Designed miniproteins, single chains, continued (4). Designs and how they scored, part 11

Each design is a single chain, and the fold is of that chain. pLDDT is the mean over its residues in the fold that is shown.

## One batch from the design tools (miniprotein)

Design m12352
Fold by ESMFold2-Fast:
Structure m12352 (fold): chain A 72 residues (1-72)
Amino acid sequence: SSDEIIEEHFLLYDKNRDGVITKEELREYFKSIGAELSDEEVEAILKEYDVDNDGVVTFEEYKAYLDRSVNE
């Protein structure tokens, strides 16, 4: 169940289904919901998920971030 929710949220960003979220995919997601962000704003959001500082978020990193955010 939780994995289904995580996968669905991941796919909101990962439109090309390559298994990672890029800065461009994240920016395009926000444009689709009416929130145009600058590259720096997108990078700031992505850094919250991106442990490796390589400019992409893997499904593994995204899941780990959500596990941390749910653990209050």
Scores: mean pLDDT 69

Design m12353
Fold by ESMFold2-Fast:
Structure m12353 (fold): chain A 110 residues (1-110)
Amino acid sequence: SLEDIAKELGEMIDDLEKTKEYAKKLADQGKIELAKEVVALTLELLIEQLKYLLKKSKDPEVKKALEELIEEVKKALEFIKNTDDIEEILKKLDEIIEKLKEVEALVKKA
């Protein structure tokens, strides 16, 4: 159901916010490479979770929003793999969180 999709998106948002706080703690300890790996693995998992939601969705507008979000997360993952700037990595994670919130709001209106 659309309500189930919205709930799953909300859980993904919470998981990304927890990952962001953990990555900040690792970076504060000078563990930049580990912080980067944690964010990258979290985004790889997010892509698979979004693909699963896409397979379950029947609404064409929700499908399009999920497909566009998957492509944005893939681009964010590639960006993160090619930078060691933790501030830019965290900023990119914030952009993905905001996009997830937009898709969640769209699903709740459908």
Scores: mean pLDDT 88

Design m12354
Fold by ESMFold2-Fast:
Structure m12354 (fold): chain A 89 residues (1-89)
Amino acid sequence: EELVKELEKLDQEFYDAIIRGDFDKAKELRKKGMELLKKLPPEVRAEIFRQNAEFLGLSEEERDRIAKLGAENPEEAIKYLRQKVEEKL
């Protein structure tokens, strides 16, 4: 739970950095977020990615796929989420 709150803080700081145009800080925060994701148990990573996919309005099939991918390889899960977001823009 503490690590999940730390991830939420990093996400907020990341968006604040992007809004300010501080892309160097945004890159650092993304790196920290990835290191924290790798430290989480696979089951916790799966749940976080499932919730993110639900928040983004992805289908149940896509939520299941990204949850599994997040447990196995969080870097690939982030790439997959990014592609799905870009498809909707």
Scores: mean pLDDT 76

Design m12355
Fold by ESMFold2-Fast:
Structure m12355 (fold): chain A 57 residues (1-57)
Amino acid sequence: SMEEEIYKRALEVFGGDEEKAKRVVDTAKALAAAFKVPLSDKLFELSILMVEIDELL
């Protein structure tokens, strides 16, 4: 599924950090629901960026 793909790719980006990977999936799902669009690679990229920004704050 797209959720599983997003989770695996997020694990790679964050060096195996399962908590951060889960936050990426949750963020992507929240964005998809908010904008009423399907899960996509673009939403995944935006979700990675949002999680990274949250870590800086």
Scores: mean pLDDT 81

Design m12356
Fold by ESMFold2-Fast:
Structure m12356 (fold): chain A 74 residues (1-74)
Amino acid sequence: SMLEELKERIEALAEEMIAAIRARDSAALHAQVVELGRLIEEAKATLSPEELEEFLAFYKEQAARVSEALEAAR
């Protein structure tokens, strides 16, 4: 389903962002933030309200992992 594909893409992107943070690769992180914005816009455009709610809950979980990696890198 589109929901599962978008969840897989967000999870993969979170792992890539965490790796870029740990490597201090600002160029990679910038490109990944742009792609994250695109994924969120795609989800809002394509998912039903119920699917979007599930996607945003999953996104918040992935965002917390990225935020934790950013704090650890300070």
Scores: mean pLDDT 86

Design m12357
Fold by ESMFold2-Fast:
Structure m12357 (fold): chain A 67 residues (1-67)
Amino acid sequence: SMAEIEAIKKKIDDLQAQVDALSAQLDAALAQGAPKDQIRDIIFQEASATVQYMLALMQLKDKEKQL
């Protein structure tokens, strides 16, 4: 349905904002010489958010093909 597609689009927008925020946090941590453990944690969080973003994009494509 259109409502389901709009909900998925909102989820994609939210996930994109999360990836952008984590990317900015990583850049700041690297510039400040943050501890390696902190940098690794941010990398893992960004990777996780990116995977969720890609899965949401795939879900959107699948729903659009069913219209």
Scores: mean pLDDT 88

Design m12358
Fold by ESMFold2-Fast:
Structure m12358 (fold): chain A 86 residues (1-86)
Amino acid sequence: MVKEVQEIAEKGVEEAQKLAAEAKAAGAEKAAKVAEQVVKELQAVKDNAKKLVEEEGVTPEQVEEGVRRGLAMVEKILAAELAAKA
């Protein structure tokens, strides 16, 4: 479970970093900032996975939901910023 949470968070960091780079390249400053915040939060989950699982009862499914929600928020902000330029 701890390793599974770490692996999910690590994949989430990679996807969020990719979105941050894409947003920055597109000049979407708000989306880039939110993506960087998602990276920071998921890195904290990875670093504290043992405590989160053993003391807080966090499950892999909850981390997957958090990743999905975070990435969806970045994508929504990115789409809105790109639409505002059109």
Scores: mean pLDDT 83

Design m12359
Fold by ESMFold2-Fast:
Structure m12359 (fold): chain A 91 residues (1-91)
Amino acid sequence: MIEDIIKKLIEILKKKGKYDEAINMTASQLADFILNEIINKKDKELGKAVAELMKEIVRQREKENDPRPYGPEVAFHEASELLVEALRKEK
């Protein structure tokens, strides 16, 4: 479920000492931060968890019979927004 994957992502951020930085970010700032960690620092664990969240978002949209194709950039933006909302609730 989306909630379980988000919780897993937050735990990854805590383990890597990135939680305090991430909790104060906007969705756009968090997206850029995650992309930098995956591409430039080659964080496989974070990359795998983000990919899992994106797949679950697509799966939920398919269940809703949404006729629009859901591109990876749209899924990544929605994943970043959901993660920001979860981080703001934990505080």
Scores: mean pLDDT 75

Design m12360
Fold by ESMFold2-Fast:
Structure m12360 (fold): chain A 89 residues (1-89)
Amino acid sequence: AQNYINQLRSLLNQFQQASQAGDYETAADILVQSARIAFDAFTELGHVLEGVGYALRLIGESLDLLRTGDASPGIATLQEVIKELEKLA
């Protein structure tokens, strides 16, 4: 559990840096990586439906809005994923 939280915190920092630099391709790759890690973390803890839900929010709405230059949903979703995993750990 803690290893996934540490990985997601690192990815959140990288996502914020890439999006602030206008590097939306790198930011998109980070969201895809984060979705996989979120899915794996929640499924290992027996929370498959939450894992699917967060992965879909990261590669769906957050990624679509990032395409228009809006990184806020991606940041908010990553922060929520980290917070919920901390509650389950």
Scores: mean pLDDT 86

Design m12361
Fold by ESMFold2-Fast:
Structure m12361 (fold): chain A 86 residues (1-86)
Amino acid sequence: SAAAQAEFEEAVEKQGELLKELLLKEPEISEEEAEELAKAFKEVLREKGLVLSEEAVKRLAEEIVKARKAGFSVEEIIEKLPSMLE
């Protein structure tokens, strides 16, 4: 239904905002990088039809930060996002 689709989109936007906020707390992630990662994350959620728990979004943010500290580029992390959400 249209109402269910609207609820899904609202959930996707809220989860993207949460991921961006969590990433912006970390010195390894710039504001532009956080926005790019959040945008890519929202697209993966839409493609998979997924809504994560708040705990799962926090866990994902921690994995992204660890990947950046390990020397992975933002582009490499974005490519890996679909597998990270398994």
Scores: mean pLDDT 85

Design m12362
Fold by ESMFold2-Fast:
Structure m12362 (fold): chain A 80 residues (1-80)
Amino acid sequence: SLEAIRERYIARAEEVIDDEEARELLKETFDRLVAARTPEELRAVVREFFKKVQEFPKDIQDKAAALLEEFLGELEALRA
């Protein structure tokens, strides 16, 4: 389910990302992606995430981006 996917990715973020602000950014981004109803809204959320994530150290950026990409893939598969 969508809720199970969201909970799993929040748990993974808590395990692999040692920065609380970066974890909160991911959680907010996951929620906004779930709420997005148009391709324009989805692209805006992804763009804002990549702008904000650049302010974190490179290691955190890479881990957060990887989690976001996996989350997006699972959302796409669920909605197909």
Scores: mean pLDDT 84

Design m12363
Fold by ESMFold2-Fast:
Structure m12363 (fold): chain A 84 residues (1-84)
Amino acid sequence: LAYYNLGLAYESENKLDEAAKAYLEAIKLNPNFTDAHKGLARLLGLIEDDKKRESIESQIRALEDPDADAIIELAKKYHNALKA
């Protein structure tokens, strides 16, 4: 919970790398923490800078999170839905 709230705070301050790390820590502590998965996916979907988005995706893959592909796919859905 604390890491999820920290991620939200960093996201609101446009500290995208720190927000992503906080969401990932929340997921590591509780892999079934749906809100943290949604938070990370939403963060990726809302990022306007393609380079920053790719950097965060790279960090997810480097950490070998078992849900990495699911998060990235959900992020694409959020991005498309919000931009439609």
Scores: mean pLDDT 71

Design m12364
Fold by ESMFold2-Fast:
Structure m12364 (fold): chain A 100 residues (1-100)
Amino acid sequence: SAEVRAILRETSRQLEEAVRRGESVDALKAIVLAGLERLKALRPEWAPLLDRAAAIVEASRTVGEVMAAFLYLASAVELALQGREAEAEAVLDEAERLMA
């Protein structure tokens, strides 16, 4: 939906601005987690997928890892929007392996 994509775009914009300003890893995580909560409020049926994404974000230790986590979760959300739930889960499985 347009609203889901608007949340992803706004979260991406805030994240890029925070990185440019040299914000902490914890501040970057907070931006992404806030975006996930907005998505969960809009699409409660995605709670299990979005909770997995939140765990991946929380496991991030560097700016690069938070940015990578956001790219994987954005891809998973786009797949979920298309009804491709199994592929969305597979994207998060890959993200979890890379963050280990």
Scores: mean pLDDT 90

Design m12365
Fold by ESMFold2-Fast:
Structure m12365 (fold): chain A 99 residues (1-99)
Amino acid sequence: SIEDIIKEITDLIVQANKQLQDEMKKELETGDTESGREKIKKIQDEAKEKLSELALKLAEESGLEDEKKELEQMVKNNEPFWELLMYIRQLINKAKEKL
């Protein structure tokens, strides 16, 4: 259901943000900025892949064809994690209007 997909997206965002905060804290405490940056990039890249899959499914299930096309273009362009998150938040709000 649309509600189930929204829950999966929100849980994934919360999990990714927690992992990012933990790695940023470790980088500050250890001074190992190179290792921290690589781990942060990996967390962001993995989260982007999973969020993109779920968001495309949300757009499809909600009948948001224009938003699906925009999201597909953002994925193709490898937009930054923050830009993808901002768009997904807007997509969730639009999907909720279809409930």
Scores: mean pLDDT 85

Design m12366
Fold by ESMFold2-Fast:
Structure m12366 (fold): chain A 60 residues (1-60)
Amino acid sequence: SEIEAAVKFLSSKDDAEAIAAAKALGPVDDDQALAMRDAWNGVVGKELFDSMKEIPEEVL
C-alpha cells in the first residue's frame, strides 16, 4: 500500500532523525521511541491480525 510506504518514510525520517539526535544527546527518548514503534506495530498488527485470521489458521 502506498500509504504504508509514505507513512513509513515519513515516520522513519522523522523518528529516525529524532532517535539519532536523541542518541547523541542521550535522553530517555528510547522509551518514547519504543512507545511510538509499539503504537505503529499496533496499527499494523490490527490490520495484520485481521488478515492473519485468513492467511494463517492452518486448521489444527
Scores: mean pLDDT 48

Design m12367
Fold by ESMFold2-Fast:
Structure m12367 (fold): chain A 64 residues (1-64)
Amino acid sequence: SNNNLTNLLDDVNTALRNGASKEELIEILDSYPITSSYQGRLREGIKHATEDDIKELGDALASL
């Protein structure tokens, strides 16, 4: 569980910083089992977001 969530967040963060598309982020999420509410919320947010929203999210996360 801990390794799963940590690896997922690291992969998503790295992909976002490298300008990954919405579809690439969904593929990353789908490669991990959804075992936490955080993963579910992240998956829902990405599926609802536009490609421009994903770029904005990447910039926001990079500023943290």
Scores: mean pLDDT 75

Design m12368
Fold by ESMFold2-Fast:
Structure m12368 (fold): chain A 68 residues (1-68)
Amino acid sequence: GASEAITKGVKKAIEDKAPITVKGSSGKEWVFPYENATAAALLAIGLVLDGEKSVTVTAGDETYVGEG
C-alpha cells in the first residue's frame, strides 16, 4: 500500500542522499531534498487522504508505487 511505498522511498533517499520525488495519480509532482524526506512522506500521506488513488515515490534509481 501507500505506507510501504512511502517508507521504502524515504529509506532509499536517506541511504543514497538523493532527492525524493512524490507524484500523485493526478500527475502533480513535488521534489524534496533527502533532509526533508519526512515532509515528503507527510505530503504523500496527505495526497492519499485527500482522494489520490495512488502515490509514486522516487528516490535515487528506485521508484515505489502505493495505492491508498
Scores: mean pLDDT 83

Design m12369
Fold by ESMFold2-Fast:
Structure m12369 (fold): chain A 74 residues (1-74)
Amino acid sequence: PLEIIDTIIARLKQLIEENKDNPEIVKVLTDALKRIEELKSRYKAAKTEEERQQVLDELVQVIHDFHERLLAVG
């Protein structure tokens, strides 16, 4: 639901602030934030439960990709 997406967005914003002196980490975090904000818009626009579930499945994929990118930059 939207509450989970909003929680993730809030945590990403906190991580950006905590890592503001590391431009590589900030770049990875801001890219993830933009992608998740797009997913939030799609979730809100979804008219069926199947469409909402697809957005949540993509959210999991985005988080996985973000984790891999974050590991790559250290």
Scores: mean pLDDT 83

Design m12370
Fold by ESMFold2-Fast:
Structure m12370 (fold): chain A 70 residues (1-70)
Amino acid sequence: SAEVRQAILDHTIELFRLMARATDEILAVRQDPSLSPDQKQQRIDQIVAQMREEASRLDQQSNQRLSDLL
């Protein structure tokens, strides 16, 4: 149905936006000359952990939405 298609598209777009933001944040950290290698790694690890948590949350919300539509 159109509603199922839109739900899948919305979730896909939200995941791409999440990955784009994470990529930009990681790139900014990597390019920061004021941070030590250890500080860069710690910040990148935090960004990755947060993005994985957000992606999991988005997956759960999308699965619930699809269940309600099907």
Scores: mean pLDDT 89

Design m12371
Fold by ESMFold2-Fast:
Structure m12371 (fold): chain A 81 residues (1-81)
Amino acid sequence: STIEEIVERLRRLLEALGVPQEVIDRLVEAVRRKLEEMEKRGETDFLKMMEEVIKVVLETLRELGVPEALIQAIRKALGLP
């Protein structure tokens, strides 16, 4: 499914950046919940889904107290400024 493809790509990216497994698991859970919520409300726009995924990722990283340097590395890997 599209949700599984997004989640798997995110997991691989985070693993490549050396993100701890506990943080990856929390991010994957948060992203999955958001994508399922969007699917339930009938959202089919992939770009809108990806924008919301990025917002959830950044919010969850800050909530988990991930170091700013690692957050910046993740932002850069996602193509963000």
Scores: mean pLDDT 80

Design m12372
Fold by ESMFold2-Fast:
Structure m12372 (fold): chain A 95 residues (1-95)
Amino acid sequence: MDEKRKELLELGWLAMQASIVLSALSGDVLDDTETGKNAVRAMAEASFEGILRHLRKEGRFEEAEKLKNMNKDEQIKWLQKKIDEYDRREKELEA
């Protein structure tokens, strides 16, 4: 029960980081200013490193290495999958 809530919060954090990285990789920037683009890029870099650190901390070293070495299209697909997984898990816990 509390463990499921903790899992959802951790997955939600990961999905949030994934959304930031996806925004930068897809070129979908809410702010079209140079400052806004630089801020999104910096946040995406920090979020991507955060994802890699999280995977390594959980012992998922192979997944972290694979993600780091993926091309942009593969990274986008992986990140979108994590967002979809969070949405599904949230729905399961609310049901």
Scores: mean pLDDT 72

Design m12373
Fold by ESMFold2-Fast:
Structure m12373 (fold): chain A 66 residues (1-66)
Amino acid sequence: GEEAAERARRLALEAGLDEGEATQTGGMVRRKGGRTAARSAERGLRQRGMPEAGEALRRRLIELFG
């Protein structure tokens, strides 16, 4: 629901994604589930040079929403 999407958005922002990428991550959790959102968010953080943050965010999104 909306609460899950908002929580995922906050986690993505905290990990280092921008507001647009974080909003997309929340939307993906709502529509496609945590595993799909986790894959997308990890890719975004890897592209920013933060692979460890990407792996951590992926694990957290799957744990909470997958």
Scores: mean pLDDT 84

Design m12374
Fold by ESMFold2-Fast:
Structure m12374 (fold): chain A 82 residues (1-82)
Amino acid sequence: EEAERRYRLGEAALRDAIKALEKSNPQLAKRVREALAGTPEQAVAELRAIADYLEKNGDENSKQVATALRIGADALAERAAA
């Protein structure tokens, strides 16, 4: 029940991040979607890598997107470990 709520919040965060990226950086949005279509392990690693990139090299609003990607990656990592 609580794990489902955390996962649902992670999915919502990822959805919002993808929408924001589609508007500001459609190539990164595609990369996030491709990562989510792969294995959970691959998705977690790629989402964290994209978040790190956005925090260092992205626009001012990209830092909020990076935070949402990290929340989603953490939720996916918990589900993969369960």
Scores: mean pLDDT 78

Design m12375
Fold by ESMFold2-Fast:
Structure m12375 (fold): chain A 56 residues (1-56)
Amino acid sequence: KVATLSDFLERRKRISEKLLKEGYTPEVLEQLRAEEQAWLDEYLENSKKFYEEMKK
């Protein structure tokens, strides 16, 4: 009942390809970190709400 792994892997693959295309630069890394953190934060919040409702 969990299919987030495939999505996660696809995102990382796209990021890697983007890095290869644009170049391995600190600026690109910083942008990727910021985006990843923002996405993670939102995902965590959604998971926490769903998890709490599911557990207790």
Scores: mean pLDDT 68

Design m12376
Fold by ESMFold2-Fast:
Parts: C-alpha cells; structure tokens; sequence
Structure m12376 (fold): chain A 61 residues (1-61)
C-alpha cells in the first residue's frame, strides 16, 4: 500500500525506474544483489549502493 523499495530509491534520486528495471534484469541473469547490479551497470557508485541497500531493508530496527 505504501511506496515500494523501488519507489523509495527513485524518490531518493539514487536511480530511475528504467535503471532499476535494467539492474533487476541483470541481477536475474548474473545473480548477486540489486545494489551490486546497479554498480556493475554504472548507474550508482559504491556510496550510493550502500544507500540502496539501506532503503531495500527499509528501516533499521
């Protein structure tokens, strides 16, 4: 009902919808995490990838 992790990533300005879709496709073909796929495709830097991982976990306990 609330925004998905994907929408949160896009709103944070870390990735576009198209970049996220390509990263998901890359992840499905090569494995690994979505954040790693985004780095491999050149869409985010390592620092941005850490932010992606945090958002994918939504909130720390």
Amino acid sequence: PDKTAAELLIEAGLVTREQLAEAARYQAAHGGSLADALVRLGYVDEAQAEKVRKILLESAP
Scores: mean pLDDT 74

Design m12377
Fold by ESMFold2-Fast:
Order: structure tokens, then C-alpha cells, then sequence
Structure m12377 (fold): chain A 75 residues (1-75)
């Protein structure tokens, strides 16, 4: 799940984050609304490098993208 990926990539920073920040980050990623400015803002709010936010976003979307490509090839 996206929440398990957030725990994996953000670790203690995720657990220390407010419920509001956790929800906003997950919704932003799920909706495909992540951009460099939002990643920097979330990095500041969570006390992590923006690279970690991008790693989480990529890890979530790349597997979904690959699955969609696979299904497209089969049809």
C-alpha cells in the first residue's frame, strides 16, 4: 500500500508527522498531483530531503505504470 511505502521511505519522520500532513501527502501522491514545489514543502513539513518524497512518489507510480503497460500489451 502507499502507506507502507511511506513508512519504508520516510521511516521515523512519517511516524512523527501529524495525521493532517500524512493524509495530505498520501492524497497528493494518489491523485498524481506531486510536483517539485509540493515535494519541497512536504520535505520541510516532515524534516526529510525532498529526494525521499520523490522516491516515494516514483515507487508508487512506477509499479502501477508497468502494470498498465503490461495489460495494454495483452489486449
Amino acid sequence: SLEELAKKYLGEAWEKASEEVQKELLETIERGEMNPEKAEEFGKKLGVEKKKIFELEVEYHVPIGLELIRKGIEK
Scores: mean pLDDT 75

Design m12378
Fold by ESMFold2-Fast:
Structure m12378 (fold): chain A 89 residues (1-89)
Amino acid sequence: LEELEKKFREAVEKAREFAEKGKYGEAYNYATIALSLAQEALVRGDKELAREGAKFVLEIADKLEEAGFTIEAQQLRDRAALLLKKIAE
């Protein structure tokens, strides 16, 4: 769990950094990595880390949509919504 959380934090930081720099392709890639790590956290019983990852991915999706990357934003939103649904079950 500690190693997974560390990798998740690194992916989150990189996604935010690239989004702030207008590097939306890299931001999308790191958001996808963070989402995959959040899904793994849920499988391991860490619902809080999974919820944090889903919320973070929605944050990056909003930035992507504002920049005109509507398809990538919708893909992240759909995957985050599915993760949130699994957390609630």
Scores: mean pLDDT 88

Design m12379
Fold by ESMFold2-Fast:
Structure m12379 (fold): chain A 67 residues (1-67)
Amino acid sequence: FIDPSLPLSDQQYILQTFLNSSEEYRALSPRERKAVLLRLLTGLSYKEAGEKVGISAGTVRRAVKKV
């Protein structure tokens, strides 16, 4: 549950807090965690999220499926 009327920084904090409770998310590399967060928070495509952190779209897709 994330309230879309909240500031983006508050939405990021809430999402990151929930993701950090997941063992699967914590097991990801820092780049994969950043890409998953960008994908879920901003709605970037797998390719766009991967390009922002320097990993492939396929790597982002697999990381998202794990969490």
Scores: mean pLDDT 75

Design m12380
Fold by ESMFold2-Fast:
Structure m12380 (fold): chain A 91 residues (1-91)
Amino acid sequence: MDKVTVEARVLSDEDLRASSVTLSWVDANGEVKSATSPADVLLRAGETTRITVTVPSSLGVKVGDAVGIEATGADGRTASASGVVTAVEPV
């Protein structure tokens, strides 16, 4: 498992308290990969937020990778963000 930190701009028009986040990226083979992690993070509309997720190390996420984020709140509302991986730490 890797602990991945993303600096992401929230693209949604409404604030959302996320209970889970799904990280999506394109790997070295051009395949779209995704991973879902529990989270407790407040996403403010139009702001840049630092989000931390835990993903399988086999997925090969690297610092500098461009990623999409889909966040889901406890009430089923969703918010989207896009960002860049700033840290990857083995756990």
Scores: mean pLDDT 78

Design m12381
Fold by ESMFold2-Fast:
Structure m12381 (fold): chain A 85 residues (1-85)
Amino acid sequence: EKEEFRIKMYNAPPEERAKLFAEYLGLDEETREAFVKAAQGDPEAFEKVRRILTELDAKEFERLYEETGDPRFKAWAEAYRRKLA
């Protein structure tokens, strides 16, 4: 139930909220740990989380390009991939 998830996130401390968000995205345990550490102020973990989210965005735009053929999605995917280089 989405409503129960929202209530749990709203009442959770930042570290637990980050973990719940990573779980919602279906990420592995190592990635979930990075989200928790980033919420705790770890700059290396924050950079790792930023790269993971950027890669997820790139993959989503790549999927949308494959489905639609819209060159905007290709350009956005390439831009996000460049941020990871």
Scores: mean pLDDT 73

Design m12382
Fold by ESMFold2-Fast:
Structure m12382 (fold): chain A 77 residues (1-77)
Amino acid sequence: MIKDYVPKPEEKDMSLLEFLKRLVGDKLSEEEIVRILRERVRLPPGTDIETLSAVEFFSDPANRILLDIAIKETLEE
């Protein structure tokens, strides 16, 4: 479950998009992941998804919860 995720040392430099492609890339396309981040998680329009740190994003409990819900809803539909 994403809300309980703690990044490993080797994952410190991973972008959020790269991390999510590794986590759910076998179930969701990159386009669906980007759609979730922009439309469901509602990241600010100026946010560069490819450079946004996975560690920084997941350090906020609210971000973990929003992303977990959005991914689950997408996988169940």
Scores: mean pLDDT 70

Design m12383
Fold by ESMFold2-Fast:
Structure m12383 (fold): chain A 91 residues (1-91)
Amino acid sequence: DAAEREEQLKRIEESKEKVLKSELTPIEKALLLGVGEAQKAILEGTPIEELRKKLEELGVPKEVIEAIAKALETGDPEYEKKAAEIAKKLL
């Protein structure tokens, strides 16, 4: 459904704007923007290798990138949770 996909992409973009305007640290912004890019990749069918490059460009730590890539591969929320825990230890 094109309309549903467009609405989800709009919500991701709105979240990105909120993150960019927030007083969060650069690493916190990189992590939150990275989650948005992962969600967008799922919606658009972006290859995992291309997603990895985008996350590196955003400054997301490599351990978090690998956890996000695993979450995308499996659809398992446990990998998303693991990415968040690794990110928290780096903050």
Scores: mean pLDDT 74

Design m12384
Fold by ESMFold2-Fast:
Structure m12384 (fold): chain A 72 residues (1-72)
Amino acid sequence: MEGELIAEMEVRNLADLEKLRKLIEENIPVIVKVKSSGIEKTFVIENLDQLEELIKELEEYYLPATVSIYKK
């Protein structure tokens, strides 16, 4: 079951990615839902290494994306 919604944001560029990174760092562990171009993907972020992999995947494949962050 998903916890409380912390934030929802549109991530369009590197500045938005850095804002997203900081928000997730302050709230780990979280569940992150990414919606982009008809694709929906869910990530579980429990540590900083998983956060870095999420940021890399967003930058390479999913921008622009709508990202929703939930408490785990």
Scores: mean pLDDT 83

Design m12385
Fold by ESMFold2-Fast:
Structure m12385 (fold): chain A 62 residues (1-62)
Amino acid sequence: SDELIEKAEKLVRENADTLNADDGQAASLAIIKAKEKKWSKKELIEYAKSLSSKAAEILSKV
């Protein structure tokens, strides 16, 4: 949903100082795919987890 994507993007911005380049890229890619594929929060987090545990941790706070 648009609300999920907006919350996820805001959360990544607010936690930018805790994410290195690889983790930040993983979070961004997960958000992009969730927007394109209309994923739920669960699907977003599972995909993020496959790329970066830190990205998944941050995104789980949505």
Scores: mean pLDDT 83

Design m12386
Fold by ESMFold2-Fast:
Structure m12386 (fold): chain A 65 residues (1-65)
Amino acid sequence: SSLSLGLDGDKVVAIGRNGDKVGIGVGSTFEEAVKAVEKAAEVAGDFGKAQLPKGKELVKFMLEK
């Protein structure tokens, strides 16, 4: 399982994977980016849920700077 967070231009892209399951969320605002991370984390399962607090902090850091 994996949860990855990156930038595509001015958009935050979150990708969650668990076996053959893939979830992609995209957000261009802070609220949309947080929802994107939450959606990707849900697809990544327990691993994604464990990483979710760090993912949210990373989004905040990226968008506050």
Scores: mean pLDDT 78

Design m12387
Fold by ESMFold2-Fast:
Structure m12387 (fold): chain A 83 residues (1-83)
Amino acid sequence: SAAEEHQEVIRRAAELARAAAAETGHKVFGLPDTPELRQDTERTVALKVQEAEEKGWRVEVRDEGEVRILTIEEPSAEELAKA
């Protein structure tokens, strides 16, 4: 039961990430957000947000129950280089 439940969450995360990537045209990561994995998922989210902000990139974090969706938007290199 638990193994099937985790498998479903991972599958849903992948499906949601693909749909969001197709809709937005950005890089999208789907991460499982279950009680067992919450700390690891929060750590990954924090690291990606920190890295994006340090580089001036935008990150959107969306909570979809048992799945967390991260959308990363990279700014134009030309704009950053010529500032």
Scores: mean pLDDT 75

